# Designs tried in a protein design run: designed miniproteins, single chains, continued (2). Part 108

Each design is a single chain, and the fold is of that chain. pLDDT is the mean over its residues in the fold that is shown.

## One batch from the design tools (miniprotein)

Design m7751
Fold by ESMFold2-Fast:
Structure m7751 (fold): chain A 68 residues (1-68)
Amino acid sequence: KKQEIENTKKKWAEYLKEGADRLSAELAKLQAEIAANPDDTVGQARAARLQKQLENLKKKAEEIEKSL
């Protein structure tokens, strides 16, 4: 049913948005640590990875919402 598919997409988009919020908070904390220790190349690499994951989750959530 169309409405059942729509409800599933909404729940999935909410799940991805929640994951994005958590990654965003983790990224903000990591960026603050890097600002305090700018020689932390490992932290910088981790921040770049988290940022890409966050962007991917946001894009996926937007794409699902757009398909509703």
Scores: mean pLDDT 79

Design m7752
Fold by ESMFold2-Fast:
Structure m7752 (fold): chain A 121 residues (1-121)
Amino acid sequence: MVQLTQPASLTALEGGSVTLSSKVSGVDIRDYVLEWDFQRPGQLPEPVGSIDAATGETWIAPEYQGRLTLSVDVAAQTAYAHLSGLRLEDTGVYRFRLARVGVPNGEVYYGPGTLLTVVPA
């Protein structure tokens, strides 16, 4: 059984930083591209960034460039999204997903999401 585990909620100060962790079990994380989507209440999810777990190659969405770092700990089967320069509008649900490498329309597994609340400093 494939399981993706994320913290249910995190709170951070405006201007600060936060690390979003995502743990994978039931599959080898190296067979997947690890993706984060961000969703504000009442809106569709938008892509934030991705990392190929086998190569470490990353893509970061333009609005997050310079303030988002993605990494993976293969031995721990855990992916990390470190977000700095936090803004109030970064408040919302960050959902982690696995997409299989090299398989067109391949399996996709979704995590439960982490609600990030950014509060004024």
Scores: mean pLDDT 83

Design m7753
Fold by ESMFold2-Fast:
Structure m7753 (fold): chain A 99 residues (1-99)
Amino acid sequence: MSAEKAREAIKQGNIKEALKYAYDALKEDISRGEISKETLDAVEEAARLAYEKGIPEAREAYLSVGAMKTALDGGNKEAALQAARDAYEYLKKMIEKLE
């Protein structure tokens, strides 16, 4: 649900809503110990949109998504979860700055 809402917000160019839903989706996946492709795609798209809009920390969030992908491709779930926690913190900081 949250990942789908993030994608809808991205299509509408609503950066704050996209970041909030991506953040919720990532938080849910981290709590489950499993990163879904839908969450990964939503976080990547939201971070890219934020980077294009010049939002601080967006570059760091986008790089953390790259690290998640590399870890998942290598079968390293622990490294993927660590990169997910990093992305989660950067999403939180971006949301706070859009207050």
Scores: mean pLDDT 83

Design m7754
Fold by ESMFold2-Fast:
Structure m7754 (fold): chain A 68 residues (1-68)
Amino acid sequence: SAAEEAELDRQIDAVPEDMYESAAKVLEVTAPDASNPARVYRMAARLYERAGNKEKAEHYRQKADELA
């Protein structure tokens, strides 16, 4: 939803630009244990996209969609 997208964007904007990939890796490994794994994978995908890692961005976007 638009509200979920806005919340994700706000959280991602708080991440320093030189840490996008590192933050995405942390979210990737913690997602299975999260209360909402789909949301965490969606955040990881967006951070990977901003980091320029298109392969991982697409992979975790797909994984988030499968869990939603």
Scores: mean pLDDT 80

Design m7755
Fold by ESMFold2-Fast:
Structure m7755 (fold): chain A 100 residues (1-100)
Amino acid sequence: SRSEIIELAREAYEKHPETVEKLAKGLEPLVELEQKHRSLDGKLPPEVREKIAEEFAKLLLKYGIVDEEEAKEIKEEILNGTPLDEAFLKALALYAEKLK
């Protein structure tokens, strides 16, 4: 459920706050890109979605949040319309599960 994902994301932040803060800062340019190009019906141009998906996956791998298979899955979700904030929460939830 969404509440379970939020709780796991919170656990990731509590255990590794510096890593999560670095990821969040790296995400800021991608959030700005999403906001600038998102239409009123919530759609993004394909080339913008591809750039966001690629750069976000690179950030997740750079900070050790996900493995290559998880990065590929998150990429696919963004390409299929998942907003960055939801993708971010999911990535942190996956990270929290590895910290047990």
Scores: mean pLDDT 83

Design m7756
Fold by ESMFold2-Fast:
Structure m7756 (fold): chain A 96 residues (1-96)
Amino acid sequence: SEEKRQRTLELLRRVIELLREAARQDPENRELLLRLADLLERRLEAQVAGDAEALAEVEREAAELEKQLNERSRQIIEDAVAAQLPEAERAYAELQ
């Protein structure tokens, strides 16, 4: 539904903001972190649209990005996601 799509996009926007902030703090991994944010946005859009071909393409690109991530970049991503999840879940529940 359009409402579910909007809620999902709002939650993703918050995760993207955290990834962008992490990219500002880590110039060595900036491009990789920003690329991940873009992939997450495209993945959710494809999933909401039910576009299996687009979803498969994004997953292929994500697998390639995963190979380029070092331990530090992975930790930064995990920390950013973990920090946002509880707040994003609460916001999503309030919209239900």
Scores: mean pLDDT 69

Design m7757
Fold by ESMFold2-Fast:
Structure m7757 (fold): chain A 116 residues (1-116)
Amino acid sequence: SLEEELDRVFDRAREAVANGASQDEIETIVRELVKLAKKAAEEGNLDLVVRAIQMIVDLLPRLSRETAERVAKEIIEIAKLNPDLPKEVLRGVAETLRSLGLDELADEFEKIIEEK
């Protein structure tokens, strides 16, 4: 199931962080989480989208700037296609992006939140 696939990727993410995995390994895990978040959104499974985005947010500071920007844009696409996505989840993304100096992308998330 999609939930079982997400749980396996979450376990890999937690292990990778605990074991000091390379940036490349973390970026691979985040790419898998983005794909699963999109699939959950297509299935209308809001709870799985929220869980996937929350894990991505936790991993954002470990990504290269280029990958973080790409991932943020993917989450913007998910948010636009899923208007029921909670404001709190999007705020978490915006705050993390701002802390990483990605102010323009943080502003895009804040605009999406305001327009909800």
Scores: mean pLDDT 88

Design m7758
Fold by ESMFold2-Fast:
Structure m7758 (fold): chain A 99 residues (1-99)
Amino acid sequence: PFYVPPAEAPEGWRVRVTQLSENEVVAEVEYEGVRAVARLTQEGNKLHIEVEARTAAGELILRGSSVLDTAPLSVEELKEEALRIAVNVALAAKERVAR
């Protein structure tokens, strides 16, 4: 999936990327009644990823975590990757609620 900068997000998408530290960022995406969150924490050559998606009413749709071996990322690269993951999590969650 391509990175989608907040300013270039399609109409109907709301995106927020927050830097918590030099090595930790959170991206939040809202799309068609789904809120997805991706939290990325970098620890040396390990990237810890936590994702969660909920309905507007707060019902859990999906949750997951993974650890990847990666080259060290800058904080801007972490923001880009967090947003990319959050967008994809929102799309996956939207498919699950479209019943």
Scores: mean pLDDT 78

Design m7759
Fold by ESMFold2-Fast:
Structure m7759 (fold): chain A 67 residues (1-67)
Amino acid sequence: MTEEEERLLREAVRYLAAHPGRKFTPDELAERFGVSRETAERIMDRLVAEGLVRKEGGAYVAVPPAA
């Protein structure tokens, strides 16, 4: 990934964690971060692979810390 994508990854994690329980679509995230839908999906799928975000249908939500 590029340095820009790494920055977006950290920003997305913080943004989702600040809105617990809310589901975000790729289009909504693309608009929020000023990137294409494809870029937003790529970043979100990376966060899902890292266990930081969960994909629910067509949307993404922050994974709460393990209790």
Scores: mean pLDDT 76

Design m7760
Fold by ESMFold2-Fast:
Structure m7760 (fold): chain A 65 residues (1-65)
Amino acid sequence: GPGSLALQALGAAAQGKAATLAAKVSREDLERAAMVMGADRERAREIADALLTSDAAAGQLIASI
């Protein structure tokens, strides 16, 4: 489901891999997945925005959870 794809996208980004899966999930699903991994609401929004804009900082933001 969308939550599974969002978790896979976060895992790929944390390993420095291109998170092409992020383009197939909603911002809300990415935020929820980041929060499941231990991010607070503010950090989850930053991670989701970075993944959706292909920001190189996404992996570092995820690693900081």
Scores: mean pLDDT 73

Design m7761
Fold by ESMFold2-Fast:
Structure m7761 (fold): chain A 90 residues (1-90)
Amino acid sequence: SMMEEAKERVEQLFKELEKLAKEIEELTKNKGSLEELQKVVQKIQEVAGKLYELARKYPELREEIMERLKKLSERILKLLKEAAKVIQSL
């Protein structure tokens, strides 16, 4: 069904966001470049945009998507602050 496909797509997109969060942690650990960090941020924005579109199209999934995005966004913002501090101190 279209709903089952939408649910699978939501899980894929959250899996992509988790992978991008790990990429921020690796860039912090390995003292990556600001350019590399900016590319990860752009990808996060693109993936989050797709999740917002799914939340708009499927009201039944909206509350779950928004709650999960809020929690993940809080974690990603914390990781980005730490990454920016380490990268800019180079």
Scores: mean pLDDT 86

Design m7762
Fold by ESMFold2-Fast:
Parts: C-alpha cells; structure tokens; sequence
Structure m7762 (fold): chain A 76 residues (1-76)
C-alpha cells in the first residue's frame, strides 16, 4: 500500500508538472488553475488512504506547495 501510494504520488507530480508547464507556455491560465485544483483534490484523496505519518506529511507539504502556486497564478 505505502509503496503504491509513493509511486502514484511520484507519477502524479511528473504528470502535473509537465502539463502545468505546457499550459503556462500556451498562456492557458484558467486551464492551469483547473489542473492545480485537480491535483489538490487527488492529493487530499490520497491522505484518506494512508495512516503513515511521514507519507501524510509529504502529501500535505505538496498540497501546500500547489496551493501557493495557485495563489501566485490567481494574482496574475
């Protein structure tokens, strides 16, 4: 379970980073915001699937980082 969640987290990070960069390059800021909202929702779902405190801390840190990126993008 824990290894599957860590692998899923890594693949989600790679996917969202690539798509986010693509949308920003195309100046599709509304689509980029929707992508970040989707990432936050998925990470919050992953938090409900694990009792490992270290993994929870990593997921929460990633959510906070994405929320910060969203706030910065909304300020544009």
Amino acid sequence: MTKELEEMLKKLEEYFEKEFSKLLAQKRYDDALALLDGAIALLKQMLTLTDDEALKARIQARIAEIEKKKAALEAK
Scores: mean pLDDT 79

Design m7763
Fold by ESMFold2-Fast:
Structure m7763 (fold): chain A 78 residues (1-78)
Amino acid sequence: MENLRKAIEYAVKGIQAAANGDYKKAAEYLQKALDYARKAGAPQEALDYLQKARDAAKKGDSDTAISYAQQGLNLLAT
């Protein structure tokens, strides 16, 4: 479960960074969440949401980044 735990930790950090307007950190944390989720064998739907969250953070779209990251995180948690 180490990779899954790290995916969840970084997804939460990415959401927090996006909420604070730190889009560069948000994109970095969401990239790490995506990488760890892939290593954990997460469902493709979760990976797709984390990818969309990362891309939205890179564009400075915090609302979209947070929404997709929360959806990805929800799929990782259950």
Scores: mean pLDDT 86

Design m7764
Fold by ESMFold2-Fast:
Structure m7764 (fold): chain A 63 residues (1-63)
Amino acid sequence: MEEQLKKETEERIKKEGERASKMYDEFVKLRKNRSKDPVGTNKKLDELFKEMRAEAERAAAEL
Protein backbone atom coordinates (compact mmCIF):
# COMPACT_ATOMS: atom_id res chain seq x y z
CA MET A 1 0.00 0.00 0.00
CA GLU A 2 2.68 2.53 0.90
CA GLU A 3 4.56 1.82 -2.32
CA GLN A 4 1.37 2.35 -4.33
CA LEU A 5 0.75 5.62 -2.50
CA LYS A 6 4.33 6.70 -3.22
CA LYS A 7 3.80 6.08 -6.94
CA GLU A 8 0.64 8.19 -6.91
CA THR A 9 2.49 10.87 -4.96
CA GLU A 10 5.36 10.82 -7.46
CA GLU A 11 2.88 11.39 -10.31
CA ARG A 12 1.43 14.37 -8.45
CA ILE A 13 4.90 15.74 -7.74
CA LYS A 14 5.75 15.47 -11.44
CA LYS A 15 2.69 17.53 -12.34
CA GLU A 16 2.90 20.04 -9.49
CA GLY A 17 6.57 20.60 -8.99
CA GLU A 18 8.97 17.70 -9.45
CA ARG A 19 11.05 19.70 -11.91
CA ALA A 20 10.82 22.86 -9.83
CA SER A 21 11.83 20.97 -6.69
CA LYS A 22 14.70 19.25 -8.50
CA MET A 23 15.95 22.52 -9.96
CA TYR A 24 15.71 24.23 -6.59
CA ASP A 25 17.66 21.43 -4.90
CA GLU A 26 20.34 21.59 -7.60
CA PHE A 27 20.48 25.39 -7.28
CA VAL A 28 20.96 25.21 -3.51
CA LYS A 29 23.60 22.49 -3.89
CA LEU A 30 25.48 24.47 -6.53
CA ARG A 31 25.44 27.64 -4.43
CA LYS A 32 26.83 25.74 -1.43
CA ASN A 33 29.59 24.24 -3.61
CA ARG A 34 30.40 27.49 -5.41
CA SER A 35 33.23 28.31 -3.01
CA LYS A 36 34.99 25.07 -4.01
CA ASP A 37 34.42 25.25 -7.78
CA PRO A 38 33.30 28.79 -8.67
CA VAL A 39 33.98 28.51 -12.42
CA GLY A 40 32.30 25.15 -12.91
CA THR A 41 29.48 26.10 -10.56
CA ASN A 42 28.81 29.34 -12.46
CA LYS A 43 28.40 27.37 -15.69
CA LYS A 44 25.99 24.95 -14.02
CA LEU A 45 24.05 27.83 -12.48
CA ASP A 46 23.68 29.43 -15.93
CA GLU A 47 22.40 26.12 -17.33
CA LEU A 48 20.04 25.74 -14.38
CA PHE A 49 18.62 29.22 -14.93
CA LYS A 50 18.03 28.34 -18.58
CA GLU A 51 16.18 25.19 -17.49
CA MET A 52 14.16 27.16 -14.92
CA ARG A 53 13.12 29.65 -17.59
CA ALA A 54 12.18 26.85 -19.98
CA GLU A 55 10.17 25.22 -17.18
CA ALA A 56 8.33 28.47 -16.44
CA GLU A 57 7.52 28.95 -20.13
CA ARG A 58 6.33 25.34 -20.36
CA ALA A 59 4.16 25.73 -17.26
CA ALA A 60 2.67 28.96 -18.63
CA ALA A 61 1.95 27.31 -22.00
CA GLU A 62 0.30 24.33 -20.28
CA LEU A 63 -1.95 26.54 -18.18
Scores: mean pLDDT 70

Design m7765
Fold by ESMFold2-Fast:
Structure m7765 (fold): chain A 67 residues (1-67)
Amino acid sequence: MELTPKELGLDENATLVEVIEKARELGENPIVVIEYKGKEYKFSDVKEAGLFLAKNPEAKIKKVIIE
């Protein structure tokens, strides 16, 4: 399933930690989808997602994928 931060009960400025904690209630291995400059980037590694967000302040968490 694919869920936005809003569908997880969070706001659009939710931190990666908040998104992952909610996603892990639904499945053990969530994939984070980050949107940056109109492109989507998929991260299976939460640490890599966090580093990407730290380097790119305009990047936003678009959704999580739970399979």
Scores: mean pLDDT 82

Design m7766
Fold by ESMFold2-Fast:
Structure m7766 (fold): chain A 87 residues (1-87)
Amino acid sequence: MDRQYVLEATGLAIRIIGNAIDISLLVDKEEGEKIIKEANEFVVKALKELQNTSDPAQRQKILDDMRKKADKYDKLLKKAKEEKEKK
């Protein structure tokens, strides 16, 4: 169902952008701005691709790519927090 894919993608987008913002507060200004820009560009592109396809396999691939990106930002946030606690 189209709505289910949009809802799952929206939840992943919120997680990716939220983590990018949190990371930006823990790293230097230039690195933080780059992370937010990359996260936003990825999310906008993924959501647009999801809206433009009716192929279930393509939708699943987009969601899997979004989950991998969310996982990457989760790991980056954990690493940034650990680095700040050590300094």
Scores: mean pLDDT 81

Design m7767
Fold by ESMFold2-Fast:
Structure m7767 (fold): chain A 86 residues (1-86)
Amino acid sequence: SDEVQQAFEEFKQKYERYKKQIEEALKNNDMDTAKKLVLDLSQDYDNFVAQYLDQLSKDQQEELKELADDFQEFIRNTPLAEFFLE
């Protein structure tokens, strides 16, 4: 539906905003803010999945998985890896 498509586009925009905010917090050595942003993004992801996953197309589900994989790789290349990755 148009509503689901719009929600997915809004989530992708929100993801990019979080990523940039995390980068800025890390540049400022503000580890507490960076950690909070990761937790906030994780919560937004869980909420999106809970509400929309069953309504997403297969292509959208694959794109969502790619976003999750991209975020894991992003974190792995930052000091946040020690707090969020084993």
Scores: mean pLDDT 85

Design m7768
Fold by ESMFold2-Fast:
Structure m7768 (fold): chain A 89 residues (1-89)
Amino acid sequence: SERERVLRRIDELLAEIEAFEAEVEATAPPEVAAFARRQLARLRAQLEALRRELEEGKISAEEAEREVEILEGLLGIVRGVVNLLLKKA
């Protein structure tokens, strides 16, 4: 179903955030790691809230998919900023 597909996508993004956070914590200077941790924690909280709303039927699959696309875009921006900061270090 569309709902199951969106839930799976949210779980994939949560796993991607966890992996990226671990990578940054292992490789980045403390200031860059702190920036990434703060931004990723916010994205994780929003994805977890969206997952709960979708599971509880409080949001449609179509609206949830739109919010996932926005959060995917924001994760891309965070990755870009972190990569830029790492190139300057």
Scores: mean pLDDT 88

Design m7769
Fold by ESMFold2-Fast:
Structure m7769 (fold): chain A 80 residues (1-80)
Amino acid sequence: DEARKAFVEKLEKLGVSRAKAERTTIEDFINMVKELMKKHKLTPADLGTDEKTFDFLLELAFRGELGTPQEEIEKELEKR
């Protein structure tokens, strides 16, 4: 599972514990990114080709830019 391994490694580099990284699905992350895209009027084309942009989106999703704490982002994902 190449995508899963890469995802967990990126979360660990951002300071997320291995246990939490293993419980966070790629689908959960994609949903966080979709919500950020709506708020910032970004298109998939703006995001799809740059590794730095992907890392930036991970930081936004888990550090709670836009004033949303990580716990609140997780609650929104659970509701949807």
Scores: mean pLDDT 58

Design m7770
Fold by ESMFold2-Fast:
Structure m7770 (fold): chain A 112 residues (1-112)
Amino acid sequence: MSRELSVEDLPEELRNAIREAAIKAAQEAFKRLGLTDAKIVDIRFTRVRLFEDFYSPDGKHYKKGILAQVEIVAEYKGKRYRITVLIEAVLDDQDNLLEIRVLGYRIEEIPE
């Protein structure tokens, strides 16, 4: 089962953990592209989805998970770049965070 959530429906601790994972993924992606000194100027959650009774890509069964899409905007030498990071957070039945995974990302230059 799955359903859409508002970002405000996430506990503060979980929201912060997902945001930090997205920032780290964005910084690694910028480094791989030679944009090491890119400055993050905006971060927002664009999609949050709750999953119940699901299998992760590793074949493990979990009772609860969050799939979050985080959009990060960074500036480098007068250009702006958008990175969209897809993150899976696995929760126990008490909503404690068990694991965070970066499933993938996409980078694009923002036209001025």
Scores: mean pLDDT 80

Design m7771
Fold by ESMFold2-Fast:
Structure m7771 (fold): chain A 91 residues (1-91)
Amino acid sequence: NLLSKLLKPNEELLELLREVGVKEETLTLAGIIVYFLTYAEKKNLFDPEDPSVVDVSDTRLGKLLGVDELDLSKGEELAELLLKNSEIVEP
């Protein structure tokens, strides 16, 4: 199960996650997604006309992920970008 993979976020992603209460250096992918959504809510990044769209243009998060927006309804897009900015921790 992809969502159960343990990941070590890179330093910049981890710093962003720490703004929303992350204290650990490793999280499941599902955990990172939850904290990402918390970060987007806290920073008012959700599109007010479409809550499935997160506008990260001109944000530190968008620069880190290399995108201007994310469509949460596309399923794999956010997961793929988070994996790209993390190391998979093998038990």
Scores: mean pLDDT 80

Design m7772
Fold by ESMFold2-Fast:
Structure m7772 (fold): chain A 113 residues (1-113)
Amino acid sequence: TTQASTKTITLTLKVSAAPGQPVRVRVEVEVEGLEGDIRFAASATVNQGGETATASGRVKKGERVRLRLEVTAPASDTLEVHVSIAATGKARVRVRVTADGGDEKEAEFELEP
């Protein structure tokens, strides 16, 4: 059994939409392999009754893979977007989150099992 390391980040976005109006949240996850052959999975969830989106892939040392996730959530003054990434090897991850009618936020981190 391959052990995976998981990291969850929360990105807070301000949205200029009427309360309850559907807002599309786009999450881009770029995974760079730093060691061997890596399996990874990403999930994105929005609080306030939003959906959860998931995607998975593989990346080798020196390669990069970009995943695109999309979640719809009812508008509130602020949306909290939770992005979880699990990887079976050492990887560098960059996350970009954009809400329609709102902010864009980015985070970068490294995963190590």
Scores: mean pLDDT 78

Design m7773
Fold by ESMFold2-Fast:
Structure m7773 (fold): chain A 61 residues (1-61)
Amino acid sequence: MVGKRVRVLEDYEATEPNEISVKKGEVGVVIGELPDGRLGVFLLDTRRAGIIPKEKVEEIE
């Protein structure tokens, strides 16, 4: 998924170190993948970077 655009499917509140809280509908780019299934993302609207669970996003064109 690195380099792919993603959209947040639902609001998520950070619960782990280095995670980022996100709102449904935010768009980002995947900048990394963790072995535990979490993604490093850069959010385009807020210009924030952080880790979110993979299941909270969908790949978009």
Scores: mean pLDDT 80

Design m7774
Fold by ESMFold2-Fast:
Structure m7774 (fold): chain A 65 residues (1-65)
Amino acid sequence: TAEIEAFIEELDRRIEELEAEIARLRERLKENPDDKELQLEIQFLEGVIALLRGVKALLEKIAAK
């Protein structure tokens, strides 16, 4: 439905924003590859993206019916 499609678009925007943030943190990590705090922050954000992608996949299955 159009409502589910709009929500999927919003999820895509959020995922894109988080991916951009991870890219910035990875650039910082290149300067100090042993920075545990940066590594944990990147891992946390990657986990959030995985969760959002899971929600998106579920919504896409519902919309396809």
Scores: mean pLDDT 85

Design m7775
Fold by ESMFold2-Fast:
Structure m7775 (fold): chain A 107 residues (1-107)
Amino acid sequence: SAAAQLREAVERMRKAIEAGDEFIEKLQRGEVSEEDRKKAAETLVEGMTSGAVAAAQLGDYPTAQRLAELADRAEKILEMTPQEAIDVGREAVDALRDVAEKAEAAL
């Protein structure tokens, strides 16, 4: 059902938010490995892709497009400076939090 798909998307978004917050904290401490960056990229891309689908299901196409663009940027986290990775992580977490709250309100 549409509600079941939306619940699954919320779970993936919440997981990406937690991973993003942890990744930003590690970057700020200078305690980030290449494996941490790869895992963060994968989890954030999955969360933002799920968020884009959720936003589209809610009729919020501008937010769906924004999340798809952020997912493309997150794929490049391995090539980013620590500050660039923090900025992308913060934008992703903020966007995911907004969509997750709206999706949860629609359930």
Scores: mean pLDDT 86

Design m7776
Fold by ESMFold2-Fast:
Parts: structure tokens; C-alpha cells; sequence
Structure m7776 (fold): chain A 72 residues (1-72)
């Protein structure tokens, strides 16, 4: 699997988790886009931090699952 294919898979898994937890499609797409940009730069921790600032506290459980996916 190419590095780009792996990033695309991670981003898709993130979107699916966010949608499964009731995050609006537009917000899930914004989070995914930001994570993709930071992952491409080799800065996953900064991507996670930016995602945390964008997601309302009600989606904290979704955030924990996304963080696990990104760190894997």
C-alpha cells in the first residue's frame, strides 16, 4: 500500500467514525481535510490537536476513536 493510499484509508475511517457518532457531514469533512494535511506533512500530533479544537465536547467519544486510528 502506498503512503498516499494509507492516508486516504485513515481519513475515510475517521470520517466513518465521526458520522457514526452523529457528527454533521460538513464538520466531519472539515476535520478529515485538516487531519489529511497534517498527516501528509508527517505531523499527526498537530492534526489531532487541531481536530480537538474543532470538535464540540459532545463528540469526545468519537474523538478518542479517531485519535486511536490516527496513532495506529
Amino acid sequence: MSPRERLQRIVQEVVNVLLDHGVPTELASQVAQILYQYLRQGKPELGIEQMRSLLPEEYREAFEKVEEIVRK
Scores: mean pLDDT 80

Design m7777
Fold by ESMFold2-Fast:
Structure m7777 (fold): chain A 76 residues (1-76)
Amino acid sequence: SIMDMILKDFEAALSEEERKFLEEVKKRLEEAYKKGKDAVLEEYTKIKNEILKNSSIADQLRLLPLIDREVDKLLS
């Protein structure tokens, strides 16, 4: 879809630090998935709070759509 193309461009534009953070987020979500769908939603909420509350992570707000995509993949 057009949205998938936009998200791919977002991912390609990430800095090395942002890319490493996204990979760590993927690992955290996969680990939560082993505990069930409720655990994925709880971890997702924690990740969003970390991004929103941490000023150094606030610069990584472009990551939120990419993280939403990863959560949707696990819960679909």
Scores: mean pLDDT 76

Design m7778
Fold by ESMFold2-Fast:
Structure m7778 (fold): chain A 91 residues (1-91)
Amino acid sequence: FQLSPMNQALEDALKSGKAVEVTQTHKSGIVTTIKATPEGDKIKLVIEMKGADEGTALLHSASILASLKSLGYEVESVKVDGGKTEAILKK
């Protein structure tokens, strides 16, 4: 995955107060969709992977969340359901 488009989407969501969606297609054919929705002082992040098994989706989502923590975001909650991960972030 590429962190820069995701970070830009999060910043755009915070500045606009509107939901922002980014879709990335990987060379493997896996499609990752990231939707950032600002909710007050928090951001609801939804990561959906299509074409990956559950284990691969979990590992990828964990990697994304770890990268966001390195950028100064706090992960308050995480819910995982197959290829879909929902997280609440705070900066």
Scores: mean pLDDT 75

Design m7779
Fold by ESMFold2-Fast:
Parts: structure tokens; sequence; C-alpha cells
Structure m7779 (fold): chain A 63 residues (1-63)
């Protein structure tokens, strides 16, 4: 459904943003832990949204 599509799009966006933050941290000699935590946090949140979208899709389609 449209709700699941919205969650997938938002989840993908968060994962992309989190990966960009981690890539920025990887380019630093002394990356701040806060930057790494923010990157990981965005990725985990994005994964959570994609899982929620998957659950919504799975429940609407009989196996």
Amino acid sequence: GSEAERLLEEGKRLIKEGRELLKEADSMEKPPISLINRGIGKILRGIGLMFEAGLLMGRSIPA
C-alpha cells in the first residue's frame, strides 16, 4: 500500500544519510564518537522503517 511505500522511501533515505555520515567519519583521522553514533542511529532507524513496511506488505498479501 501507499503507507508501506512511504515507509520504504523514508527508510532508504535515512540509511543513505547514515552511510554518508559514516563515510565522512571514515575520512577523518580522529572521528568523533557522536558522528559515528548519529550515522549508526540513522541506519538503524531506516532499517526499522523498512521492516515495518515489509510487515505491512506481508499482511496484505496472502501467502
Scores: mean pLDDT 79

Design m7780
Fold by ESMFold2-Fast:
Structure m7780 (fold): chain A 80 residues (1-80)
Amino acid sequence: AREAVEAFRKAMQAAKSGNGDEAVKYAREGRELAAKVGGPLAQQARNVAETAADSAKAGNYKGAVLAFEHAARLAEQALQ
């Protein structure tokens, strides 16, 4: 559902703000929501969001932002 896209967008905004803890929180919420959608695009969104969360934990906020944008796009495509 669109809630997964919203969660990944919130994770992206948190990463832009340098808030790694909030980025990881929203990435987890987005991954749980994407799991409920199912399918290969939702699975890819979950995998990309996991990588983005790891980047945020490592302080690589620029990398996390790009990866969360990609996860949001994949989640949106999964709704088609």
Scores: mean pLDDT 83

Design m7781
Fold by ESMFold2-Fast:
Structure m7781 (fold): chain A 90 residues (1-90)
Amino acid sequence: MERQRRAIEAIIRGAKDVIDALKAGASPEEISALMNRQQAEITEIDPSLAPLMEAMREEVEKAVAEKSRGEAITLVGILTDEMVDAIIER
């Protein structure tokens, strides 16, 4: 209800911030710090999302380190959509 809505809004905002940072040429360290802050915010809203946020963060950090910036941006979008769909409980 209100908690789910706040979590979804925080996840979408967080994903946009990460994508914007990647487009601006942010370093892997900067992306990691940004995702750490977002994970803390989302986990404060809904602690049950902590394992899902940790898994997403690990995949994105690995993509930023090992793959192109464009591939990392695409992955953030895909993982965000999957997470939002899981929370909506349609």
Scores: mean pLDDT 79

Design m7782
Fold by ESMFold2-Fast:
Structure m7782 (fold): chain A 72 residues (1-72)
Amino acid sequence: SEELLREAQRLALEAGVLEGLAGIYRGVANALLSLGTEENKAAADELLKKADELEAQAAALRAQAAALFAAA
């Protein structure tokens, strides 16, 4: 159904936003790691954990979108 396709698209767009945010956090973390201080390493570790959480959330939304797409 078209309704299932629209919901799948909405979830895929939300997953894309979360993936984008995770990418930004990873980029900032890598920049902090390049500065080589213990304080910056701790901050980078925190950002990498947040990126991992966002990617896990995006993967769950992607799986849900795929199931809805298959059901359409």
Scores: mean pLDDT 90

Design m7783
Fold by ESMFold2-Fast:
Structure m7783 (fold): chain A 71 residues (1-71)
Amino acid sequence: SVDEQIAALLATLSPEVRARVEALIARLRAGEISLEEFREGMAAIIAEIEDPAQREAALRVAGLVEHEARA
């Protein structure tokens, strides 16, 4: 499932990055932020990631969460 894919990708992130990403996902799912605000927040987090594999994982999480939210 999409949720299982998101969880697996989140598990590959560092604890600090994972916490920030999980907080944005939770706020989006709770209706506290818009998809646009989520996208902006994810872009800010991703811009701070030095490791290419971590950056790719975070980008994939953002895409899957947006897909879920639009479904």
Scores: mean pLDDT 86

Design m7784
Fold by ESMFold2-Fast:
Structure m7784 (fold): chain A 88 residues (1-88)
Amino acid sequence: MQEEIEQKSLEELKERLKAAGLDPSRAQDILANFNAQLAELRQAIENNQLSEEEKAAAEEILALHERGASLFEILEYQHRRFQEVLAE
């Protein structure tokens, strides 16, 4: 199940890179970087280094990832969240 979600995200990213005229072989590096950022976010929560607002946003991003949301779904969520909730 997890492998299927990761494979789907990788294939979607490859197709989007192709459509943009970019090298689809970069998809693994982009996905790895995204996963590294999620790991850093988890660590920041555990180390209590975030404000209450940042922690709430971080927890929602992690929950979306845990339920199988794609990289693009999470990026769209972050953009909408900043406009509607963080309003800066």
Scores: mean pLDDT 68

